# Designed miniproteins, single chains, continued (2), part 70

Each design is a single chain, and the fold is of that chain. pLDDT is the mean over its residues in the fold that is shown.

## One batch from the design tools (miniprotein)

Design m6572
Fold by ESMFold2-Fast:
Structure m6572 (fold): chain A 55 residues (1-55)
Amino acid sequence: MSLVELARELLEFAKEDPSTTKAVIKLLESLLPKVGSEEKKKEIEKLIEEVKALE
C-alpha cells in the first residue's frame, strides 16, 4: 500500500468514527516528511484538511 492509499484509508476511517480525527491527523502529519513526491505530499495535505473538516 502506498502512503497516499494509507492516507485515504485513514480519512475513510475518520469519517466512520469522528472520535478518531485527532489521531488520524497526527498519523497523516507524520507521513508528510516520508513522502518523496511533492504531488503526493499535496494530496496528503488535502486529506489532512478533509479530516479536520470532520471536527
Scores: mean pLDDT 78

Design m6573
Fold by ESMFold2-Fast:
Structure m6573 (fold): chain A 74 residues (1-74)
Amino acid sequence: GTPVPSDAQLEAILESHGITDPAARAAIIAAFRRMLATGDHADVVELVKLAQAQGLTPDQIGDMLAEAVNLPAP
């Protein structure tokens, strides 16, 4: 489907994974929305890179993405 999670829902997920910096959260949310809009591998790589810069492990990034894509539509 085309439902996209709200920024508030995505921010809550990022905060639960220890990402509290507003600039980092905004950048990751923007990258996530771009990934959902394009489906391009380059946008997935950018999202992973931004999350890794915040100290997330690959497993934590996977968990975060799974939570985000399973959120109900607003």
Scores: mean pLDDT 75

Design m6574
Fold by ESMFold2-Fast:
Structure m6574 (fold): chain A 91 residues (1-91)
Amino acid sequence: EEAIKHLEEAKKAVEAGDYDTALKHLNRAGEVTDNPEIRRKITVLQTALALSKAGAELLRDMLNRPDEAERVEAETKEGFLEDIDEIIKEL
């Protein structure tokens, strides 16, 4: 299934720390699924990942708080991997 393929690629990207690639694959997974509940869950996950990425970048680059950025990145990765595994399980 195409949606599962994109979700698995997003998972690998997050494991590698490549959140931009993960967001692209989540977007594609949402586009190819015709299940509205799965699409909603993907949208929530995309929003959470994008906000966490932006927050970590702000903490690191503008507020000079790399300690807090690393914490946000670790929490984001853990929550993302749990949520994406549940979505894949439902497909």
Scores: mean pLDDT 81

Design m6575
Fold by ESMFold2-Fast:
Structure m6575 (fold): chain A 72 residues (1-72)
Amino acid sequence: MEEEFKKKLEEAYKTGDLSKIRSLLNEAVEKGFSKELIEEAEIYLDALRLGLTPEEVRLMKENPEEAEKRFK
């Protein structure tokens, strides 16, 4: 279940489908998925909106100072 959800997020990101990522985020909330999975969906949504990779968004959330140094 959770692995399939992550795969759907990756496919939506690959196709640039913002509405699909939003639908997946809403589905995760509706089905009571873990906070970790909801956060993953938010990361993919932010990545597509900002034109970044999901890994870059994770870095920004976990280490904002390090991300700033990298992009400076």
Scores: mean pLDDT 75

Design m6576
Fold by ESMFold2-Fast:
Structure m6576 (fold): chain A 82 residues (1-82)
Amino acid sequence: MKEGWEKLLESVRRDVEGTKEMVKDNPELLKIVDEASKLVDEAEKLIDGTPEDQEKARELVGEAIGLIAKALLTVAMDKVFA
């Protein structure tokens, strides 16, 4: 199970870094991506804990993915509507 967590966290961290590169010239979007990175860091601390800690880690990873998606959607909308 921990191996699955490691792969998930590696995948999300790659998405964070890729999104950072996409939004590097937009300070507001960088702030959102930095918040996602912090959530991933907090989730990583919990994956070695209890089942309750692991459930909290899933919640934090979900929030991080949501923030990345919002940043990417904002970039897409700005390209279409501005």
Scores: mean pLDDT 80

Design m6577
Fold by ESMFold2-Fast:
Structure m6577 (fold): chain A 63 residues (1-63)
Amino acid sequence: LKGKLFRVTSDVIKRHPDELSLKKGEVVEVLEDLGAAMLLVRSLKTGEEGVVPASGLEYIGSR
């Protein structure tokens, strides 16, 4: 999944300090697959990095 682009399918609200809040329609790049359906991503809008659940993301392509 590293280097793949995903679109946020519904608003994601940060629940823990290492997580990232995202709005529906934002695009993120996967930096690392952490397992347990959690991904470390970078927001292409803000450049912020954080953990998000994979269930809120739709695959759209590679960089």
Scores: mean pLDDT 79

Design m6578
Fold by ESMFold2-Fast:
Structure m6578 (fold): chain A 71 residues (1-71)
Amino acid sequence: RPPPLSPLAWRVLQLLAERGPLSARELAEALGVSQAAVTRALNELVAAGHVRRLPDGRYELARPARFSPAP
């Protein structure tokens, strides 16, 4: 099974939360890593359901506007 989220995946989540939808290239440049490394982190996040791919090729947080399992 896939491991828990990598440190890079957590940084990607934070950046998407702060700056909105971003492409893999924009994430790579902002984080100072290769586009391939960002793509691997994005694949982890998509598989875990934390991030979704948009039709224009950008990625965004897959969190609902409001979700609470136990209010």
Scores: mean pLDDT 73

Design m6579
Fold by ESMFold2-Fast:
Structure m6579 (fold): chain A 76 residues (1-76)
Amino acid sequence: GRVVTTITAKDGTVLVRTSAATTVTVDGITGEAPAAPLAFSAGKEPTTVTVEQEGGAVTVEALTPLSELKVEETEL
């Protein structure tokens, strides 16, 4: 089935790795994610990143100290 990984981050930089080509949505704006890792920076307002893929793995890594990092996985 499809798996949706939702990442919420604040006050830092996060690296997201996927095991397969996927579609990434950042604060409601959708783009294609290449096989290369995707980095995004979160400010004082929480940034939400949604990754939807079919059976692949998602790895989330903090590249800086963060005041908030929340990762949730939902099976569709």
Scores: mean pLDDT 72

Design m6580
Fold by ESMFold2-Fast:
Structure m6580 (fold): chain A 79 residues (1-79)
Amino acid sequence: MSAEELIKKAEEARKQGDYKTSGDLYNQAGTLYKEQKDYKKAAELYSRAAEDYKKAGDDESAKLYQEAAQEYEELAKKQ
């Protein structure tokens, strides 16, 4: 599955209030962009995953991916 397909599925899950599934899908898409060294897009998707995990009540995953988003945003600035 492409990163773009994962993002579309995440958006559909989010519209239905399934924030855990949306967070998991944004996380998967962020990891694909990270593997391609597109750190700007990875940071954006990890930030969206963190927001959705927080809405799902998963504060630990929300914190983890918020910190990952910040780290990859800093890496993107150095490219």
Scores: mean pLDDT 87

Design m6581
Fold by ESMFold2-Fast:
Structure m6581 (fold): chain A 55 residues (1-55)
Amino acid sequence: SEEERRKRLAEIMRRANAVIDEAEAQGLPTDEALVLASKEAERIAREWHAEEARR
């Protein structure tokens, strides 16, 4: 549903922002942090796809 999709997007954004904050706290530049956040978002999306397949 639209609400489920919205919740998933919000969770991806929350996790991505957390990765950016952590990477910057470790002294990584913003562009590097964005690359890490992108990879994390892809991982989460892939995990949710696997969950859907199991339901």
Scores: mean pLDDT 79

Design m6582
Fold by ESMFold2-Fast:
Structure m6582 (fold): chain A 67 residues (1-67)
Amino acid sequence: SRSATYEAVLRHVGGEVATGRQIAEALRAAGIAVTDEQVAEALRMAGQAPEEADVTALATGLYNLSQ
């Protein structure tokens, strides 16, 4: 579910703000096949910086793309 994906990402990165790389690693740890580049592109498309992203917004967006 979206909630489970969001929780997995937050637990992995340990905070509210993360880099795209940290988020990509968390999603891969949760079994979602994404690259660092895909995460960075998704962040830019959402108007966020890959270096300092809102974990909630990105986790939801990537979950929707990955299903």
Scores: mean pLDDT 65

Design m6583
Fold by ESMFold2-Fast:
Structure m6583 (fold): chain A 75 residues (1-75)
Amino acid sequence: MTDAERQAAAQKQYDELLAKVKEVLKKDKEKGEKILKSGDHAHAAALRGNAGGTPLQREAAGNQAGSQAYQHLLD
């Protein structure tokens, strides 16, 4: 898998999970906000940890970390 393919897959998963988080935010604002903050923190931490990588590698890492945080809290 290329960096571009990895990033595209990570972005798609992140966007799908973010859409689910937005639906939670409409139904339970407090829960939705907690999930959003968790994902944002995970994304930012992954970007910082991969600062020496290419833009595609950094964005893929951020999206993967954010997706993991969203999935964990949406379960």
Scores: mean pLDDT 80

Design m6584
Fold by ESMFold2-Fast:
Structure m6584 (fold): chain A 77 residues (1-77)
Amino acid sequence: SEIREYIEKFEKESGLPFTEEAKELIIEYYKKHLKGKEDDLDKVLLYAYLLARDRGNKEITKEDVEAAIERVERALK
């Protein structure tokens, strides 16, 4: 999917891979809530990356993505 390619480009640029569960969550969330809001998608990806990096993680997990989504939703409400 276009969103999967977008996530994979972010992985390549950031140097941290998303787990498959994390990628699937991002794709589902985008389709339901972020269509036409690419800036908000970028915020989800960035916040998940920052959370994983700041903890010294070697990968961005589903839990990192869930926390990033909560931050984006809080900013939108």
Scores: mean pLDDT 82

Design m6585
Fold by ESMFold2-Fast:
Structure m6585 (fold): chain A 58 residues (1-58)
Amino acid sequence: MSDEEIGELAERIERLATRLVATEGLSGEDAIARAAKELGLSPEEARRIMERARELGF
């Protein structure tokens, strides 16, 4: 997966998670897990994408 693809996926996960926190009152971790499921990713895959995006400075 390219750095650009990781950044795009991380942004999409963050947008969905932020919406879920605002609309459903989920915790940050629960919101990320829910966003991952909506994107067809496992929670573990989403965590690794977010971690990698942070390493890349996104």
Scores: mean pLDDT 78

Design m6586
Fold by ESMFold2-Fast:
Structure m6586 (fold): chain A 59 residues (1-59)
Amino acid sequence: GRDEIIERLQKELGLSREQAEEVIELLDTTELRDAVQVLMEKLGLSREQAIRAIAIYSE
């Protein structure tokens, strides 16, 4: 569920709860083809962090 995704984003990527919630909101509203670039531009994630965030969200 949403809380499990938030917890994993916090533990695996070192994100705050607020940043983890923003990742979910961005991925809910962004096409998958643009998701890596949007996460990098809006949240300052590395490419590797963005890919991992998408993987966590998609599980």
Scores: mean pLDDT 84

Design m6587
Fold by ESMFold2-Fast:
Structure m6587 (fold): chain A 65 residues (1-65)
Amino acid sequence: AQELIDEATRALARGDYERAVELFKKALEEDPNNPQAYLGLAVAYRALGREEEFEKALQKAKDLM
């Protein structure tokens, strides 16, 4: 999971938000209860203007913390 999270974080830094979403989702396939991956998804969705997905990902991260 950490390797995928690291790759996703680098994708966010480059502005590659679609790629970041893919990588955070892959991290969640390995660890479905990882709040760090949900926080990363929230950041990527917000950058993409996908507000509904942003709010859902953020809420899931809060529920796991």
Scores: mean pLDDT 82

Design m6588
Fold by ESMFold2-Fast:
Structure m6588 (fold): chain A 82 residues (1-82)
Amino acid sequence: LTPEEVERLADELYDGIKGAAERGKFDEAVKQIEDLVRRVASPAGVEAANLAIEKAKEDGSITEEQYKALKDAVEREAARLA
């Protein structure tokens, strides 16, 4: 993946996370992160996921508890790649 593709994936995932949180369907946000990291199956996918999560935290779209859950999901999927 190019840096531009990573940024695009992060933006798409950010929109997905924000939408899921607004609907109270946070399990959908976790699934979106897991699906992205598994699909990309490289460090670039982990980078895109972390960019999306940090953006959602920064703009207040997710709670501290949700932030922790999403970061935990990224770490679990990243471990599967190793």
Scores: mean pLDDT 82

Design m6589
Fold by ESMFold2-Fast:
Order: structure tokens, then sequence, then C-alpha cells
Structure m6589 (fold): chain A 58 residues (1-58)
């Protein structure tokens, strides 16, 4: 399913961008809380779902 693969690709890119923010905070001596890590994962999933919906609707 091509739309699903594209959804995962976008989710991975969002996750990479959020991981960059995590690494930036850790380099400054601050570590993300468990809540912040959960929000990061949720945003990646939501980005993937949005792409899937748009590909099916457009």
Amino acid sequence: NEARKESHEVGDKVREELEEEVKEKESKGIKLSEEEADEMALKAVEAGEKVLEEKLAK
C-alpha cells in the first residue's frame, strides 16, 4: 500500500526532526521528561496519519 508507505516515511522524518531537538537539549545538559518523549512519538504518528488521509482524499 503506497499511501501507507508514504505515511511511514513522513512519520520517520518528523521523528528525526524531533530527535534533533532531543539531542540539542541533551547537549545543553537537559534531558526530556517521559511526558515529552511520549508527545514526540504521538506527533510522528499524527503526521503519518495526516499524509495517509490526504493521499486518500486528494
Scores: mean pLDDT 71

Design m6590
Fold by ESMFold2-Fast:
Structure m6590 (fold): chain A 107 residues (1-107)
Amino acid sequence: PKELIKEVVQELLGASEEEIERAIELYENGLPPEVQEKMREINEYLGKNKELTRQIGQKLAEVFSKYPELTEEEKVEATIIINIVEAIRILEGKATIDEIVERILNS
């Protein structure tokens, strides 16, 4: 359900309802090229550190374990919404990638 996806994103990123709704709208209506490119840059940056990628994956699994009602498809959707929120925050100068990582790991 859409509301559970919002709860997961809020728990991991401390995102506002407005940030989450905007990310969902972009996911449903098509991602702007700038957002897609930033998401790619973030994934390439994180991919250089295998231990960090493992820790982020473990935190995602931990949070998803609290929402057993979510299907695998909904978990994938939630992960994409998280990545969109991250990309927008960086593009708008509201956060660095390191600040986002610290927030996720301390969720």
Scores: mean pLDDT 84

Design m6591
Fold by ESMFold2-Fast:
Structure m6591 (fold): chain A 100 residues (1-100)
Amino acid sequence: SKSVKLASLETAAALLLIGGLFSLELGNAEGAAIDAEGAAELLEEVSRMRGGDPLYRKAAELAREAAKAAREGNLEEARKKLEQALKLLMEGMKKWEEKE
């Protein structure tokens, strides 16, 4: 079902954002960038499936910015953007749980 697919994509995106944060803690900038880009693609799919919801679209943008910051060696900026992306994802999940 669409609900099962959405829940799976949202869960996978959350795990990738958390994985990216863990990679940054270990100083693994490339690992963080890969996880952040993966999360962005999943968040873009969720946004599309939810009628272009701006929370998921903004979370995807922040995840892509985090990947760029990580590759530029700005690990603090990357961490901040991943944390912001995770917060928006959680807000989106809560919003849609209340509407279903």
Scores: mean pLDDT 90

Design m6593
Fold by ESMFold2-Fast:
Structure m6593 (fold): chain A 76 residues (1-76)
Amino acid sequence: MPSKEAIELEAEGSLYLMAATIYKKMGDKKKAAEYYREAARLFEEAARAAEESDPELAEALRRTAEELRKIAEELE
C-alpha cells in the first residue's frame, strides 16, 4: 500500500492536473502549462514516497509526470 504521504501528494497532483485541463480548454495556455508543471512535480514527489512500498505505482506516477511536463513545454 502507498504511504499516507504518497496518497496526499497524488491527490494534490490530481487537483492541479484538473485545473490544468480546465485552463487548457479555456484557452489559457500559460496557466495550463503552469498547473501541468505543478501536477508533474507533485506526481514525482508521490512517486518517490511510493517507491519502497509500491514500485509499480511509483513508475506509473513518474511516467505521468514526464507526460505532463511535455504537455506543459508544448503549451509555452
Scores: mean pLDDT 84

Design m6594
Fold by ESMFold2-Fast:
Structure m6594 (fold): chain A 82 residues (1-82)
Amino acid sequence: ADPKKIEAEVYIALAEIQIAILKTVSRTRPLPDEAKKLLEEAEKLVEQARQHLKDGNYDEAIKLAKEAIEKAREAGRVFDES
């Protein structure tokens, strides 16, 4: 197995888990507009990361998945502070 492919798959899975947690928690109250925008950006970055993974661009997939994790974390922080 290609170690970078596995790394990309792991970071994409971590991003998807973080997004899923925030979506589940948001059932308790509506997301603020800023948090909703950050969550939408995170979801778009995950989609881009998955495409790069399919294309064999593992370094770009890892980079985009890490950016998605950061956006999802920012969304969670905005939600907690609202």
Scores: mean pLDDT 87

Design m6596
Fold by ESMFold2-Fast:
Structure m6596 (fold): chain A 80 residues (1-80)
Amino acid sequence: SADDYVNRGNDLFNQGNYQEAIDYYQKAIGLDPNYSDALFNMGQVYNAMGDNDLAISLYQRSLRLDPNNTDAQTNLNQVR
């Protein structure tokens, strides 16, 4: 399921396996394009990699789907 892919991506992100984490988040989004948490988590991976432009884009996409995600709002303000 999309949730299973997000959970696997989270485990990989916590281990520093950024490329594999991105792959699993992309699989989750492929199953559910409106999966706000997957977009937010993928944004955090790109931010950790230093790709601020992709992180900003993903946080903004997450916030359009879930405007009450305070973590995405905070992270967006810190990258900008």
Scores: mean pLDDT 88

Design m6597
Fold by ESMFold2-Fast:
Structure m6597 (fold): chain A 90 residues (1-90)
Amino acid sequence: KIEELERKAKEGDPEAYLKLGIYYYQNGDYEKAIEWFEKAIELDPDNALAHLVLGRAYEKLGETEKAIEWYQKAADLGSESAKEMLEKLK
């Protein structure tokens, strides 16, 4: 339930921030997804998945240059999916 994820996020659960971002991303609310993914990165700056999904959210908003920047950071952290996204956007 989303209310349970929001409570866990407020209690400092980093996985709850990522899951909330994914929930909003799947519902097409890319701006809210970005806010939660940014919070996930603040708690865990080395989370490659958070960088990857932040890039995907910017790509959905048409912010291609920002998407490339976040995909590059995710790739630098070891995300193979981000490397594939960078190859497609070149």
Scores: mean pLDDT 82

Design m6598
Fold by ESMFold2-Fast:
Structure m6598 (fold): chain A 119 residues (1-119)
Amino acid sequence: MIELKESGGGTVAEGGSVRLSSTFTGDFSKVFRFAWYQEKPGEPLRLVASISADGSKKLYDERYKGRFTISLDKAKKTLYLDMNDLKKEDTATYYTVAITIENGVVKFVFGDGVQLTVV
């Protein structure tokens, strides 16, 4: 089974930039795609960006396209979200998800999340 652990959150100034990271361990042979999700109090989880397991295909929610960049370092087993031109509205908990497929069964494996506060 794959496991994900986010880091790189904290307090950041408005207009600044930050890199969120997620390290993955265990079996990733069944992973089809990785994703970053945003959670705000009282709102459903919102997809930010996703990347294929080989790193070649990226998809973004239109709200974040151009400001945020997803990338995968396969050698370091680390998923990144580079966030530029930070706004106070970017304050949220960010979760990584490994999307796995085995024998036609799709599963979503979530990390614990990382808090970002923009001041």
Scores: mean pLDDT 86

Design m6599
Fold by ESMFold2-Fast:
Structure m6599 (fold): chain A 61 residues (1-61)
Amino acid sequence: NLKKAEEYFEEAKKHALEGDSKSALEYLKKAKEYFLKAGVSKQEIHDRIEELSVELSIERA
């Protein structure tokens, strides 16, 4: 489950960088689901999403 969550998270990042917000959100939802199944805390999931958001802001600067 953790490996699958990481794969979906990377896909979400890729689609977000391409400007495909719809696909990015769909992959992000799948990543969150698999992180929860893998026993990752909601706080850790939130922190990872915030880290990605900051990274995307820098990439677009």
Scores: mean pLDDT 75

Design m6600
Fold by ESMFold2-Fast:
Structure m6600 (fold): chain A 82 residues (1-82)
Amino acid sequence: SERVRREVIVRLRLIAAESTVFVVEKSKMSPEQKIAELETALELVEAAIEEARELGDEELVRRAEEVRRRAEELLKKVKEEQ
């Protein structure tokens, strides 16, 4: 169904964003590269939040908001360390 397809896309966006945050935290990439990766992850998370809200999936919204919070916190830290 179209709803199932949309749910899968939201989950894939969240997995991609979570993976990016993990890689940025653990890798030895430059601050500039970390910022670029995190900004891309935040775009994926914002799209996921909007679609999860449209689907009425409160659990998926909460997960997406948690990923956004972690990405924003890490982005702030990386910018302060440059």
Scores: mean pLDDT 87

Design m6601
Fold by ESMFold2-Fast:
Structure m6601 (fold): chain A 107 residues (1-107)
Amino acid sequence: NVESLFQAAFEAEKAGKDEEALALLDQAIKAADNDPRAIYNAIPDDAKLPRFLSVKGVAAVYVGKPKEAISLLRQAYDLGYRDAEYKKNAIFVGNILGLPVSEITGE
C-alpha cells in the first residue's frame, strides 16, 4: 500500500508531472503514518523531489543513518525546500541528533 503510493509518486516525478508527484507523495506520507522504517524502505534511492528528500532524511535518522539523514536534508534545503514543514523536520532531526538546526541545513 505505502510502497505503491511512493512508487506512483516516483513514476509521476520521472514523467515530469510534478503536481501529480507531490499529490501522490502527500498521500504516501499519510498512508505510512508514523512508520519511519516503512517510509525509508519505500523511497527509491534516485528520488529527486526536494520534499521527498526531506521525508527520506527524517526516516533515515530513525533507521540509524544520521549521515545520510543530514545529507538528504541539506540537498532539500539547497534545492530551495525551506517551508514550515521542512523547518519542522530539520528541528526534529537536530533534536534527535543533539545538533543545532544550522548543522542539519548546512547554513
Scores: mean pLDDT 81

Design m6602
Fold by ESMFold2-Fast:
Structure m6602 (fold): chain A 114 residues (1-114)
Amino acid sequence: MEFDEAVREALRYIDEAARLTPDRELVDKGFELAAKALEAVQSGNIDEAEKYVKEIRELAKKAPSPATRLLLEAMAHLVEAYIYRAKGDTEKALEHARRAVELARQAVEIARSR
């Protein structure tokens, strides 16, 4: 799977999982942190982007539902994919993008089962 394809698939499942999860406040905070992280990547502030990734992962650890936890972990991996792409590590960038797809797809499946 190419990077752009993996990113598109991850975003599709993230959007679907976000609509299905009951933990709206945690999901909204996750999106806010991810947006800030991506802005930091675009501005070349990789250290700031990595800080926001850590905050998303801490948010995931506190998530009460498995679907919300997987969704937040998927968002963290998607941001890390962009961070590694910015660093020129194309192999790790693709690995994180693929992991984001896997986790977001699992989040959708679990959320649909309830």
Scores: mean pLDDT 88

Design m6603
Fold by ESMFold2-Fast:
Structure m6603 (fold): chain A 81 residues (1-81)
Amino acid sequence: MPSEEEITIAMAEIMAAVGRLLASQGKVEEAARAFLEAARLLAENGLVEEAKRVLEEGARLAEEAGDEELARELRERAEEL
């Protein structure tokens, strides 16, 4: 059966995919919440490097959407990990 780590990574990947879809629809704040939840799940399971990458992706998408404040918040969260 899948390991706890494999399940955690798969769930985080799904959350990040939802975040990308929401960002493509202009729902930048909702997208950021999805990336934050993915990163939280990864970090709580010891996958800190993966969590940082997810937050950086979310920040980049927020910047591309013109939300520089939200991008900064996501990067600050990544630095706190």
Scores: mean pLDDT 84

Design m6604
Fold by ESMFold2-Fast:
Structure m6604 (fold): chain A 66 residues (1-66)
Amino acid sequence: SDEEIEELLAKARELRAAGKPDEAVIYGTQAAIKRYEKLGLDTSEIKKFLEAQVKRLEARRAAEAA
């Protein structure tokens, strides 16, 4: 599970380097959620933030595909 967090953070770093900060935030937020869950901390607010960011990115992708 620590490996999963490190993989998500590595993906976020790659996306930032590639000029994709919106996607990088999604991966970074997923890593934060997993870390908080491991510590037994409440993740409800962070999960709502992630859901909003994912929907925003999906809407943008759908518009580009149309």
Scores: mean pLDDT 82

Design m6605
Fold by ESMFold2-Fast:
Structure m6605 (fold): chain A 72 residues (1-72)
Amino acid sequence: SQLLIKQVGDALRALGQNPTDAELQDMIREADIDGDGTIGNELIEFQRSLDLLVDGTAGPVTLSALVKHMKR
């Protein structure tokens, strides 16, 4: 989860955003459906559900899509 927070922050900064660490933590917590901190399988299923490249890698495109779809 900590590593994912950093990667999401890096991706958002690359897109011209400047989120705080607390905001990133809230976003990740909202997406962590199981609450166990394990997102590997959830990330792959997320990529598959949106017809994204299923590589299990949290790249800028995947992280951008994840953050966007976490917003309600």
Scores: mean pLDDT 56

Design m6606
Fold by ESMFold2-Fast:
Structure m6606 (fold): chain A 80 residues (1-80)
Amino acid sequence: ELEEFDEETLELLEKLKELEEKLREKLEKLSPEEVKKLQEKVAEEVKKISETVTEDLESVKEALEKLIELVEKLLEEIEK
């Protein structure tokens, strides 16, 4: 089922994993109410991104880039 990933896609996955870890650390410092609000916003954006994903590697790469951008924006918002 899973298509073989190229080097660029693997690099994007590694970057996303690093950002996810940073986000987890920030979320642990937030109140449960702030986490819930953030989760609701993230769920809608993630759903929109996932709807663009097909079995094509190009769509997967674009989705990963959008997810990376989303996580980076969330990290910036949490720090404000």
Scores: mean pLDDT 72

Design m6607
Fold by ESMFold2-Fast:
Structure m6607 (fold): chain A 91 residues (1-91)
Amino acid sequence: GELVAEAEALLKKAEKALEEGKYEEALENIEKALEIARELIKKGELEEAKKLAEKVLKLCRKALKVCPKELIPRVIGLLLRAIGLLIEIEL
């Protein structure tokens, strides 16, 4: 409910920030959305957590194409965290 709406809003802000060249702001919003996805896993809302993790993967792939080289390690870290959540949900 509320947490899903908050995470969706954060991911929309992240996508807009990427389009505007506000890369650090975008990555901060992606990180916050991943924290909400982890909280959803703790609450047993696995389907909602999976959808958020998949959206994070999509945004991280986009970020890898547009972010400065200095931020690429941070993008890779977020991408690996999203993959880790998906593995945890399906295993």
Scores: mean pLDDT 88

